# Ledger of designs, part 55: designed miniproteins, single chains

Each design is a single chain, and the fold is of that chain. pLDDT is the mean over its residues in the fold that is shown.

## One batch from the design tools (miniprotein)

Design m2019
Fold by ESMFold2-Fast:
Structure m2019 (fold): chain A 65 residues (1-65)
Amino acid sequence: EKFEEVKKEIDEALKRMETLSKEEAYQILTELSKKVNEVKQQLTRKERAELDKYLIEAAKKINEL
C-alpha cells in the first residue's frame, strides 16, 4: 500500500519535471529522494530498490537536458 502511494507520487512528479527547467527538476528530484528515504522503513528491500532505479533513471534524464 505505501509502496503504491509513493510510486504514484514519483510518477506524477516525473511528469511535472518534463515541463520544468533543469534546476527546478533537480530540486524536485532531491525532494523525492528525501521522501523515499523517510518512508524506507515501511518498504521491503525489493520495493526500495525499485524506487531507487526510478530515481536514477530520472537523474540521467535530467542530465541530458
Scores: mean pLDDT 74

Design m2020
Fold by ESMFold2-Fast:
Structure m2020 (fold): chain A 51 residues (1-51)
Amino acid sequence: MIEVGMKGTIVKSERVGGLTKLTVKWENGIEETLYRPGSYKVGEEVTVTSV
């Protein structure tokens, strides 16, 4: 399961209007699609910050 503080790597990034569509591969092997404001690039690390 994905937990707060878990790290992931962006494997795909696509701009969709005012949001960025990200495909993130988490350290536990799960891939997830996220929509976030701002600009992100492939290879950038992200961390679960909520929930």
Scores: mean pLDDT 73

Design m2021
Fold by ESMFold2-Fast:
Structure m2021 (fold): chain A 66 residues (1-66)
Amino acid sequence: MITVTATGLSPEGAEAVAEIARARGGRAEISPGDGYTVVATGLDASGATAVALTAIGDGGTATVSG
Protein backbone atom coordinates (compact mmCIF):
# COMPACT_ATOMS: atom_id res chain seq x y z
CA MET A 1 0.00 0.00 0.00
CA ILE A 2 1.32 3.41 -1.04
CA THR A 3 0.86 6.87 0.53
CA VAL A 4 1.01 10.12 -1.46
CA THR A 5 1.45 13.47 0.34
CA ALA A 6 0.50 16.37 -1.96
CA THR A 7 1.23 19.99 -0.95
CA GLY A 8 0.87 23.49 -2.41
CA LEU A 9 -2.60 22.79 -3.82
CA SER A 10 -5.48 25.14 -4.60
CA PRO A 11 -8.81 24.36 -2.86
CA GLU A 12 -10.13 22.94 -6.17
CA GLY A 13 -6.90 20.99 -6.70
CA ALA A 14 -7.12 19.50 -3.20
CA GLU A 15 -10.69 18.29 -3.89
CA ALA A 16 -9.59 16.85 -7.27
CA VAL A 17 -6.63 15.01 -5.68
CA ALA A 18 -8.86 13.66 -2.86
CA GLU A 19 -11.54 12.52 -5.34
CA ILE A 20 -8.97 10.68 -7.51
CA ALA A 21 -7.55 8.96 -4.40
CA ARG A 22 -11.04 7.81 -3.31
CA ALA A 23 -11.94 6.72 -6.86
CA ARG A 24 -8.77 4.56 -6.86
CA GLY A 25 -9.86 2.79 -3.64
CA GLY A 26 -7.77 4.87 -1.27
CA ARG A 27 -8.49 7.33 1.53
CA ALA A 28 -7.78 11.06 1.50
CA GLU A 29 -7.48 13.74 4.19
CA ILE A 30 -7.47 17.43 3.20
CA SER A 31 -5.74 20.02 5.42
CA PRO A 32 -6.08 23.74 4.63
CA GLY A 33 -3.05 26.00 5.19
CA ASP A 34 -0.51 28.00 3.20
CA GLY A 35 -1.60 25.97 0.20
CA TYR A 36 -3.79 22.89 0.73
CA THR A 37 -2.29 19.53 1.68
CA VAL A 38 -3.79 16.12 0.85
CA VAL A 39 -2.56 12.86 2.41
CA ALA A 40 -3.80 9.94 0.32
CA THR A 41 -3.37 6.41 1.74
CA GLY A 42 -4.20 2.82 0.76
CA LEU A 43 -3.18 3.25 -2.90
CA ASP A 44 -1.71 0.77 -5.37
CA ALA A 45 1.05 1.85 -7.79
CA SER A 46 -1.38 3.01 -10.51
CA GLY A 47 -3.53 4.89 -7.97
CA ALA A 48 -0.46 6.58 -6.46
CA THR A 49 0.68 7.65 -9.96
CA ALA A 50 -2.76 9.11 -10.78
CA VAL A 51 -2.88 11.04 -7.47
CA ALA A 52 0.69 12.36 -7.87
CA LEU A 53 0.10 13.48 -11.48
CA THR A 54 -3.15 15.23 -10.48
CA ALA A 55 -1.31 17.14 -7.72
CA ILE A 56 1.53 18.14 -10.08
CA GLY A 57 -1.04 19.24 -12.70
CA ASP A 58 -2.53 21.63 -10.08
CA GLY A 59 0.96 23.15 -9.59
CA GLY A 60 1.59 21.31 -6.32
CA THR A 61 4.22 18.79 -5.30
CA ALA A 62 3.79 15.10 -4.48
CA THR A 63 5.87 12.75 -2.31
CA VAL A 64 5.27 9.01 -2.74
CA SER A 65 6.11 6.50 0.02
CA GLY A 66 5.28 2.86 0.66
Scores: mean pLDDT 85

Design m2022
Fold by ESMFold2-Fast:
Structure m2022 (fold): chain A 92 residues (1-92)
Amino acid sequence: SSSVDDAAEAVKDAAKKAGAEAEVERSGDTVIITLKNLSIGQMLAVMAGGAEADVLGGKSESKSKGDTVTLTLSGLSDDQQAAALRVLAGAL
């Protein structure tokens, strides 16, 4: 398994410990993270963490709808995807 798969599991574990749900999908240089059942405070923390992932040289987009946040990160190598996912896990 890739380091990205391990980082995706870290996001899922962190979300579960926070009382939320997480799903991670990958396609080439793009990773999509969907976080559900977040409190407003946790949503703001996740959005802040996602914004910091922009420093990794890719592009990020965040969308929120009710208790759901979708983060789309593009233009990232596998190592950069893993690093961005680790940052997100730490923000939860």
Scores: mean pLDDT 75

Design m2023
Fold by ESMFold2-Fast:
Structure m2023 (fold): chain A 61 residues (1-61)
Amino acid sequence: KPSLEELVKAIKILEELGYDPQTVDPDKLTEEQLNRIAEELGVSVEEAKEIIKAAKDYLTS
């Protein structure tokens, strides 16, 4: 499972890109945006998608 640190970083990156972390669909993000998020988190694109989904769940739970 993603760490709290990874969730917080993902939330910040999404907000900087102009997304609402509570409503964003990671499967609808552009490849460029996913690559940027993955790079800043130090993970793969697939892991970045999972972290974004976990961050959304964290904020809505």
Scores: mean pLDDT 79

Design m2024
Fold by ESMFold2-Fast:
Structure m2024 (fold): chain A 80 residues (1-80)
Amino acid sequence: SEFEKLKEKAIKEALERFRQWLAEHPDATREERLLMMARIINEIIDKIDKEHPDLPVSERNVILKEIAAALRAELDRWLA
């Protein structure tokens, strides 16, 4: 479905951006990592809202939650 493709693309883009930033900023503080995570989520969701204004709020919220979960898992990997 269009929703599934959009969700997969958004998660991949978010993870690629966050992983690249973490690799470039190995000495980043916990606070800086959390701020970058929030920035990436906001920028991707804003782009989705702009490109897909007809997307149901329920589906938008699923994408947001899955991006947040994926980035949190990536952050936890760097903190371990």
Scores: mean pLDDT 86

Design m2025
Fold by ESMFold2-Fast:
Structure m2025 (fold): chain A 61 residues (1-61)
Amino acid sequence: SQLAALRAQLRALAAQIQALRAQLAAETDPAQREALQQQIAALQAQMQALVAQIDALDAAL
């Protein structure tokens, strides 16, 4: 179902964010830290958009 696909995508994004946060915790280079923080923020925004989409579909079913 579309909901199952969106939930799978949400889980994938959550895993990517967790991996990037772990990398950020180990990173000492300021430029790389900034790049990782930007990537995390972008993925968090995508995750919030997906959550809103899942909630809208759940309400319609």
Scores: mean pLDDT 87

Design m2026
Fold by ESMFold2-Fast:
Structure m2026 (fold): chain A 87 residues (1-87)
Amino acid sequence: GKEYAEKAKELAERGLEEARRALEAADAGDHERARELAERALELAREGSEYAKKALEAGDLKGAFEAGVAAGVAAVAAGVALTVAKL
């Protein structure tokens, strides 16, 4: 229900924040920390997507859509951060 969509959005927001921190660490030359933060961001985005799916299965179509979009944005951001961390 509503709780799944709220949890998915929370996880997506945390994933996006970790992706931003990964980029900052990479810009500072700390590629090891950047990789760790990017991997954490990706895991948070994945968990957000799982909760968005649970919201959909519970019949919260609007919450699942909004949470799915947020998790998707977080996943793309995490992927970009991980790519930059490897450079």
Scores: mean pLDDT 85

Design m2027
Fold by ESMFold2-Fast:
Structure m2027 (fold): chain A 75 residues (1-75)
Amino acid sequence: VAELLEEAARAARQGNRDTAIELFKKAVSEAEKLPDIGQAVADGARYAIKLVEQGKLDEAARVFEGLARWVREGG
């Protein structure tokens, strides 16, 4: 999950909006299988997708990076 969020952040920083959204949706799908962190990741995901849709790719990348760090710390 964290690796997918980190890849999504890199795609967003490169301006690759479609790849960022695809990787992020995949990360959310994997996180939903985890009972402890799924909801928090899903909520952060919705916010980050909204930022990508608004063209705020750098802000979206920061959210992805924050979620990846949170997941690595055990949620």
Scores: mean pLDDT 73

Design m2028
Fold by ESMFold2-Fast:
Structure m2028 (fold): chain A 86 residues (1-86)
Amino acid sequence: MTVVITYSNATPTQLTGEVLRAIGAELDGIPVTIKIDGDTLTITFENLTDEQIQKYIDEAKELAKRGHEVKITEEGDTIHIEITYK
């Protein structure tokens, strides 16, 4: 299963933190694609386990509880997580 996470309206510090986490996942053997466009970061994780997917979903839900805008959608074999920082 593929997870696509998009971070929008992010500070340089927030973008750097998420990029470093994505690199960590790649070093653990997860195929990762990283795209940066201004204050928007899109990370694609491939072949995640159900446990790894749930971890990313739970983290996105915690960001929503902190007042950030979060949208989670599932389309076939892909989960899209869209986070807009406030």
Scores: mean pLDDT 83

Design m2029
Fold by ESMFold2-Fast:
Structure m2029 (fold): chain A 83 residues (1-83)
Amino acid sequence: LAALEAFVAAVVAALRAAGYDEAAAKAEELGKKLIEALRAGNEEEAIKYDEELAEVLKPVLAESPAFRAALAAAVAALAAAAE
């Protein structure tokens, strides 16, 4: 979970740095709920919040090359931590 918490924090920071403050606030809220669902072992809620987070990120990924690069780096760091 610590690696996922760091990943969520990195995504939120990248959104704020790219100027997407509303998306950053929503990603922070959804990331917190996702982590809480995972801690509780609630797979249904975890999937729901993961899908909602993906929908928040879709328009930013389409518009911002800087966010795409930052997200790719955050995903790579999370994958390395999961090994």
Scores: mean pLDDT 80

Design m2030
Fold by ESMFold2-Fast:
Structure m2030 (fold): chain A 60 residues (1-60)
Amino acid sequence: MPFTVETPFATISGEGEVTLNDDGNIVIEGPATVTDKITGKKAKIEKSEIPANSAKVTVE
């Protein structure tokens, strides 16, 4: 499903799955693109883990 995870340092968007793990972190699985908010650089990732308290998740 399409998703966007916004942090103070980066925006992560993709079409994989977004879940919460037992540590209270957001887990992203599947192909996604990370856009660095400082440099504007984009990178592809296949999985990532982010603290939920510093991120805003939007699922479309």
Scores: mean pLDDT 75

Design m2031
Fold by ESMFold2-Fast:
Structure m2031 (fold): chain A 70 residues (1-70)
Amino acid sequence: MLTEKQIKAGREFIKRYNEAIQSKPLSPEEAEKLRQEILEEIAKKYGVSVEEVENAVMEVLKQELKEEKE
């Protein structure tokens, strides 16, 4: 089960990444570098690991998808 801190970190990552992608076109390499930078920033901000932020993002997205099937 995700902690509130992890969920907030995941949501903040999704918000920041989507804003960045919408503001300019990026190559796959540039997008991956930006993704890593945002992950590290969010991890430091919330006091969690980068891996925990990635897991939180996946679980948040998975939960949204599952709600459509229920």
Scores: mean pLDDT 76

Design m2032
Fold by ESMFold2-Fast:
Structure m2032 (fold): chain A 77 residues (1-77)
Amino acid sequence: SALEGQRRSLVEALDILEERYKDNKKAVEHLRKAKEALERGDLESARRHLEEAKKEVPGSKVLEALIRGVDRLRELE
């Protein structure tokens, strides 16, 4: 229950970031791949794609927080 809630919150945050960064095609591509990975439970792929998205938008505190969120889910599973 708590793990599913945290995963859902991360997916919702990624939808918001796709809209925020919609003009950055590479960032959006990696955010979409991270969302797909989260939805299938592939936390390692999700983390990798969030790191790639962060390279496209350096200094994004929201992406840093999402990467920490994925790391926390990995520790709980």
Scores: mean pLDDT 82

Design m2033
Fold by ESMFold2-Fast:
Structure m2033 (fold): chain A 68 residues (1-68)
Amino acid sequence: MSIKATPLDENTVELEVSEKVILTLPDGTKLEIEGKVILSTLEAIFSELELPDGTVVKLKDVAEVVLP
């Protein structure tokens, strides 16, 4: 499984996932995503991903750690 979060600008982030995951937005909305999705920076900061193995990851942590 791979997860990449790439800032496109100050207001948008591209999230790429290799397998189907559940994205939970700050308002509590749950989305099933696979491949690429564009999120606002605010949504990305306060959202989390549930991986197929049940691991929950905060999206901000992925964006800051994967991009060095």
Scores: mean pLDDT 73

Design m2034
Fold by ESMFold2-Fast:
Structure m2034 (fold): chain A 70 residues (1-70)
Amino acid sequence: MADDLINKARELLKEGKYEEAVELLKQAIAMDPENATAETYALLASAYFRLGKLEEAQKYLDKAIEKMKA
């Protein structure tokens, strides 16, 4: 389930495996894009930021903020 992927991605982020975390977070969003949470987008933004992909990090941070306003 999406929650299982998100929990694994969070562990990967703690281990510095940012590219693998991005893949799991994208899979979680793809499984349920309508109900993807601000937290899921924030984790994805954090992973991209750590990879030095600042444009992608900003994109997903903006999505996280929109989810908080909705």
Scores: mean pLDDT 81

Design m2035
Fold by ESMFold2-Fast:
Structure m2035 (fold): chain A 55 residues (1-55)
Amino acid sequence: SAALRERVVAGIRAMRAAGVPEEDIRRALIHWLMTFEGLSEEEARALVDEALAAV
């Protein structure tokens, strides 16, 4: 959903501001989406990669 994508974008921005490397941001957000939002690994990867391209 658009709302979930915006939350992921906000998370990317916050982690970049904290100096977290891109690969660690990707792993953390994929894990979070699978654990708390119930997405599959494929769905989580697709959403994170889309959000990273937009930021």
Scores: mean pLDDT 86

Design m2036
Fold by ESMFold2-Fast:
Structure m2036 (fold): chain A 77 residues (1-77)
Amino acid sequence: ELKELLRQQGEQYRAEGQRLYEQGDYKQAGDLFKSAGQLYLLSGDLEKAKEAYRQASKAYRKAGDLEAAKEAEELAK
């Protein structure tokens, strides 16, 4: 039950991050993708967590935040 709620919250954050990414708000999108990754980790979904962290890295690169992008890339390992 708790893990299911965490997964659902992660999916909601990932969807919101994608919406912001499409609007060009890359910094906020990266932050939401990173938060989704953390929620997926807590739910035990390691593959979704890695995917969310890769999405965060791409969003941060588009925002010009190379440091945040590198941190997200490391989390995806």
Scores: mean pLDDT 87

Design m2037
Fold by ESMFold2-Fast:
Structure m2037 (fold): chain A 58 residues (1-58)
Amino acid sequence: SMEEAIETLKKVLELAEKSPVVKAVVEADSPLVAEGLRYLKEGKEEEAARLYLEERAK
């Protein structure tokens, strides 16, 4: 679960870095995921995964 969340976030981060549209959509529609991507950039994978799972729990 956490490992899959980290892998998914890494893919989303890669897409968001390559596409301003993807970044804007994530920031607008999934604020906890957007915050998670910020933590992932800082190497805080566990904190990033936790925020992603919290967003998914809605």
Scores: mean pLDDT 80

Design m2038
Fold by ESMFold2-Fast:
Structure m2038 (fold): chain A 78 residues (1-78)
Amino acid sequence: MPDLSALSPEAAKKVKELLEKAKEALEAGNYEEAAKYLEEAVRVALEDLVRKGLLSEEEAEALLAAFRERLAAQAAAL
């Protein structure tokens, strides 16, 4: 699991809720919905870390882009 201790309580709660929704979508075979929840969870975490000064906006953009590319590559391989 990602380390949520660096996040605000509100961001950590939202990330956890989105990860649970992603898990439910995966168990139901709704891979597109699961991917959307995972992307939103990553985005929420990165935005909170940037707000706290733990990441730059450039680093957050690069991490989100890498995550999106990985999801797209996995979809294209299917």
Scores: mean pLDDT 77

Design m2039
Fold by ESMFold2-Fast:
Structure m2039 (fold): chain A 60 residues (1-60)
Amino acid sequence: SNLEKEIEKIREETEKRVADLRAQAAASTDPRQQMLLLFEAIAVEGEGLVKELQLRKKSE
């Protein structure tokens, strides 16, 4: 269904953004910047879950 395709797209985009942020954190030599990037990765994962839930809610 279109809903499942949209959810998969959100998951793929979220996973890519999280991977990019984690890679940036791993490449950082600043412990504070590393921590901030890891917290941003967690926030991005949370946003992806919220988007999935909102799509499921709209698909009644």
Scores: mean pLDDT 85

Design m2040
Fold by ESMFold2-Fast:
Parts: C-alpha cells; structure tokens; sequence
Structure m2040 (fold): chain A 80 residues (1-80)
C-alpha cells in the first residue's frame, strides 16, 4: 500500500540521517524526493494536517537531532 511505502521510505531516511554527521535542508529534500516523492503525490488527501505540518518542519529543521525527532513523530502517527 502507499501508506506502507511511505512508512518504509521514512524509516530508511531516518537511518541515512542517523549515519551522517549532519544533513542540510537540501539533502533532506533530496532524500524525501528519492524515497517518498511518488507516494506523497498519491496520498496527499489521505495525510492528516498534523503529518503534513511535521513534514514541513522536518524540511525546515536546523539540526540533525530535531530532524530525527520530527521523523519519529511522523512514523508513530502513521503506525496508528
């Protein structure tokens, strides 16, 4: 399902960010496009406003720890 693809892609993005010393906003955007871009286009109406806002904050985050914390929140909401 598209939800399972989104969840798998987000978990993979989290692992990649965890392995790097730092990940800037451009690299985060590239990771979203590579792993979940197609899925996001298909499921935009099925995503809650909370999940959309968290994804926006993830792209705008200034540090790695904040980015990972935001990804964890998105993953938890999708696993409900």
Amino acid sequence: SNLEKLLEGLKEIKKIIEEKESVDPVERLKLLDEYIGDVLEEISEDLSNEIRELLKKFLESTDKEEALELLDKIIELLEK
Scores: mean pLDDT 77

Design m2041
Fold by ESMFold2-Fast:
Structure m2041 (fold): chain A 89 residues (1-89)
Amino acid sequence: MRMEVTVAAVAEDREAAERAAEAASRAAREVPGVLRVESSVVPNGDKYVALVKILAEDREAAEAAARAASRAAAEVPGVIGVASSISPA
């Protein structure tokens, strides 16, 4: 069953959010069984949110992608919080 992963990283500025989106997307693409990765950066008041959506072929790939993407985003300077969710696609 295909799974969709959403990773959201809150960053202090646009540059940090863009770096988080790129890092998370790169990490997700390296996971076997990831089919698609899409990212966007949106302003949220004085902060920014990097939103990364991942389509995985199964639950194992989805869980691995969520972990890899969340870790990569959290390591970016200026990121203040990361959350992820997994749902059937």
Scores: mean pLDDT 87

Design m2042
Fold by ESMFold2-Fast:
Structure m2042 (fold): chain A 82 residues (1-82)
Amino acid sequence: MKGTEGGREAAKKLAEGGGRGGAIGASAAAIGSAAAYFEGGEEKSKKIAAQGSYGGAEGAKRGGDEKAYKLGLEGAKKAEEA
């Protein structure tokens, strides 16, 4: 759970900055989570990637970046389906 908590928390914290910066931070968190999934493919990595992507999506939605929000959801879905 530690990595999952860190990924989601980082995404939310970046999004709290608000505006365009918050949305960019959320997008970065989602992409980073997807990268973690591709690195290991382990059950643990998949969960971390999915949760980080969900966190990034939430942050992007708060920042008003619909494109980043959808990217985060796609990353989470890929992690769960692997």
Scores: mean pLDDT 58

Design m2043
Fold by ESMFold2-Fast:
Structure m2043 (fold): chain A 92 residues (1-92)
Amino acid sequence: MHRVTLTITFTGDAAAARQAARQIATRARRIAREHGIDRLDIDTSHDGDTVTLTITLEGADRAAVEAAADRIADYARAVAAQYGLDSLTITR
């Protein structure tokens, strides 16, 4: 089984950051379903102005897991720009 963990960290206005995190999590669930991902785990933590999303994708098809991760990362960048968030960092 193939696994990718995305750690998405951003800072900004607390309300905007929380809404951005919700939007990313909702889209990540759709993307995972579209790519036939076997397991999706999403953890969200808040520390002052900083929000961290940890998204773990597991599947039998490596290409599908990687494609889903790439689409989630691209969507997170678009959402961060939409909300004017600071210091977006995405790691695998």
Scores: mean pLDDT 85

Design m2044
Fold by ESMFold2-Fast:
Structure m2044 (fold): chain A 100 residues (1-100)
Amino acid sequence: SAARQAQAQQYNEQGKKYLEEGNELYKQGKLEEAKKKYEQAIAYYEKALALDPQNVETARNLAEAYRNLAKVYRDLGKYEEAEEYEEQAELVEIAAEHLE
């Protein structure tokens, strides 16, 4: 429905806001704060995709958030967790490429 798509877009925009906040914190070397913002971005993108599962933009934004979270884990020396988030990003990106 139009109402569900509007709500999905609002969640996508909130996710983008958290992603941008996370990027700024990461640039400042505030790794734990950046991690929390990327996790918030992921949560909102997942909410958006639950309402609009075929939205390519939201899926790609989710993949970017996973890659940015992986960078934080790598910088924290948590290489196994970083690899897991990189794999999640790749799976989401592949799914996005096969959306109509």
Scores: mean pLDDT 90

Design m2045
Fold by ESMFold2-Fast:
Structure m2045 (fold): chain A 70 residues (1-70)
Amino acid sequence: MTKELIEEARKLYAEAKKAFDQGDYQKAIELATKSLETASKAPADDPEAQGLIEESQELIAQAQKKLQQQ
C-alpha cells in the first residue's frame, strides 16, 4: 500500500511538472496538490514521501507566482 501511494504521488508530480512546463499553472497546482495529498497518506518517516511533499510544495509556490503575474 505505501509503495503504491509513493508511485501514484510520483506520477501526479510528473504530470504537474509537465503542466507547469506547458504554461498551464492552474493544472500544475491541481496535480501537485494531489501529489502532496497522496504522499501525505504515507508514513510520516518515509523519506520518499517527504521528498515528494517538498517538491510538490515548491512547484505549487512557483506556479502560484506565475499566475499572480497574469
Scores: mean pLDDT 83

Design m2046
Fold by ESMFold2-Fast:
Structure m2046 (fold): chain A 60 residues (1-60)
Amino acid sequence: SKSELEKQLEELQRQGVLAVINGDLKTTAEILEQMAELYEKLGKFEHAKRLREQAKELKA
């Protein structure tokens, strides 16, 4: 359901903040990719595209 996807996004956002604080760029990129998949399931393709671009930049 939409509400379950939104709850998963909130949890991933919290985990992403912790990864950034810890300087874990690889984990941060993985979390951004997971969030992008959830945004795609919500039909928010522009949001998903931006998150995938951010993840790619962190891997560069």
Scores: mean pLDDT 86

Design m2047
Fold by ESMFold2-Fast:
Structure m2047 (fold): chain A 75 residues (1-75)
Amino acid sequence: MEEERLKLLKEAEELERKSEEAERRAEELERRGREAEETEGRRVGIELDAEGGVERIRSASYRIASENLRKRALE
């Protein structure tokens, strides 16, 4: 049982890392979107913001999955 808990915690850590990576990509895309809206026009900014939104959703999904695995490991 303890070995299963350690495996779940390791998987949770990997998902948390993926969540953090997706969050960093979202922040970069959002920053580029704001800059592009000012320099290249609103359409380019909207497209980059949409990509940032997708990365935000991915980050949230990984975070939720990580939290669920941590809860399973502790039960």
Scores: mean pLDDT 82

Design m2048
Fold by ESMFold2-Fast:
Structure m2048 (fold): chain A 77 residues (1-77)
Amino acid sequence: MSPDLKQFEEKLEEIKKLAEEGKKEKDIEKLEKAIKEAEELLEIARLGGVPELVKKAEELLKEVKEKLEEVKEELKK
């Protein structure tokens, strides 16, 4: 599959926005959804064989996972 670069970039920004919203609202379900979407985007990038897109998707996934851990720690208060 050849992902449309514009579609990939739009999805990347959508996932970033969802993760920021989930962190702000301390919504674990939103952050878990953002992780699932980031994992899907990473698979698409890997299938496309574009190293730059793979790196962007991996960085996004790491960022969203870190936000989820921060929210989980805050909710223990």
Scores: mean pLDDT 80

Design m2049
Fold by ESMFold2-Fast:
Structure m2049 (fold): chain A 72 residues (1-72)
Amino acid sequence: SLSERLTEVLRRALRELEEVRRLLEAGRLSPEEAREAAERAIGLAEQAEAAGADPAEVAALKRRAEELRRAA
């Protein structure tokens, strides 16, 4: 279903942000690159939300992206 596909996309994006956070903390990624990744993830979460994605999955991605944006 579309809902299942949206959940998969959001979970993949969340894993990608966790990798970005790890690279940022290791000094292997710039704060600017981390902020850009966080902003893209927020945009993706908002698009998925508009398409009817699971609110819990949307909220999880938005929270992680906002945490990354603040840390960068």
Scores: mean pLDDT 88

Design m2050
Fold by ESMFold2-Fast:
Structure m2050 (fold): chain A 90 residues (1-90)
Amino acid sequence: MEELRAELQRLADAIEKVNPALKEAADYLRTGTPQAVAKAYKLAREQGTPEIARAVLDALTAVTLYQKDPSRVEKAVARAREGLAAVEAV
């Protein structure tokens, strides 16, 4: 759980740094619930680049995977890291 929260925090910080207009989406990512991350994805689709929207979708997939099966936390963390790497490459 803590590792996934750390990756969501890193993604939120990266998105806010790249596009300050997405601060509300970054705050939803920091909340870390599937519902909050889904709201972040909506904002990323409306106001972000395709790369940012994809990264938030990967974060949503990671959080959803963890909520359904907490034993797969390593896979959830790996999925969130893939999204972060894509945002940092832009």
Scores: mean pLDDT 77

Design m2052
Fold by ESMFold2-Fast:
Structure m2052 (fold): chain A 67 residues (1-67)
Amino acid sequence: MAEEVRRKGEEEAARYEREGRPGLAEAVRRGGEAMAQVLQAKEDLKQGITTPVSELLQRSQAAADAL
């Protein structure tokens, strides 16, 4: 679940901040957000929602055009 991944990422980041490692905390937050986005897209596809499929295709097109 995307929200669970975000929550775990925030918990890990908070732990690193408590340990005096704000750079690691920020890296963990960014990684967790990216993974949550991927998981959300997968869950939407499993539910048969067509909008996420169109959005994924647009992202792939934009990435190809950026090359």
Scores: mean pLDDT 67

Design m2054
Fold by ESMFold2-Fast:
Structure m2054 (fold): chain A 92 residues (1-92)
Amino acid sequence: MAEEAAREAEEAAKEAEKAGDEAAAKGAEAAAEGARRAAEHPGDPEAALEAGIGAGLAGIGAGVARVAGNEEAAKAAEEAAEAAQRAAEAAA
């Protein structure tokens, strides 16, 4: 369910914030917001697109964190990206 994916993205975003990498935290936050919109608006292509864009931003943030040596932040941002992608697919 899209709601479950949105909750997982929110939890991952909180973990990214705790890990202390700004790019990963911001990317994961965008993924969580997009996933939430997709869950609230099933069948809305714009909400699904926002979740997909959020997933992409979280993926970029994860890459930045990994290069910086913050693997915990990178992992959390990757989890947020995967959850947002699932929310986008469920809303489509």
Scores: mean pLDDT 83

Design m2055
Fold by ESMFold2-Fast:
Structure m2055 (fold): chain A 84 residues (1-84)
Amino acid sequence: ASELEREALYEEATGSLYVMRGNIALKMGDLKEAAESYRKAAEYFRRAARLYREAGNEEAARIAEETARLLEEEARELEAKAKE
């Protein structure tokens, strides 16, 4: 349980770094880099969700899954804007 939760926290921390990268890119007007960074962040939050579920922490898993979903939605919106 504690090892899986520690691994999940590491995956979340990595995802948060990609969110920060995406936010910086967005402020610089780089919509493509922002979208790519948010998609990468979503991958890490989904990995965290799987680890939380294996650890029996269903609430943390749901929060991580919702975070990944929102990041994927933001990435799709930025990708659409970048193509215009």
Scores: mean pLDDT 89

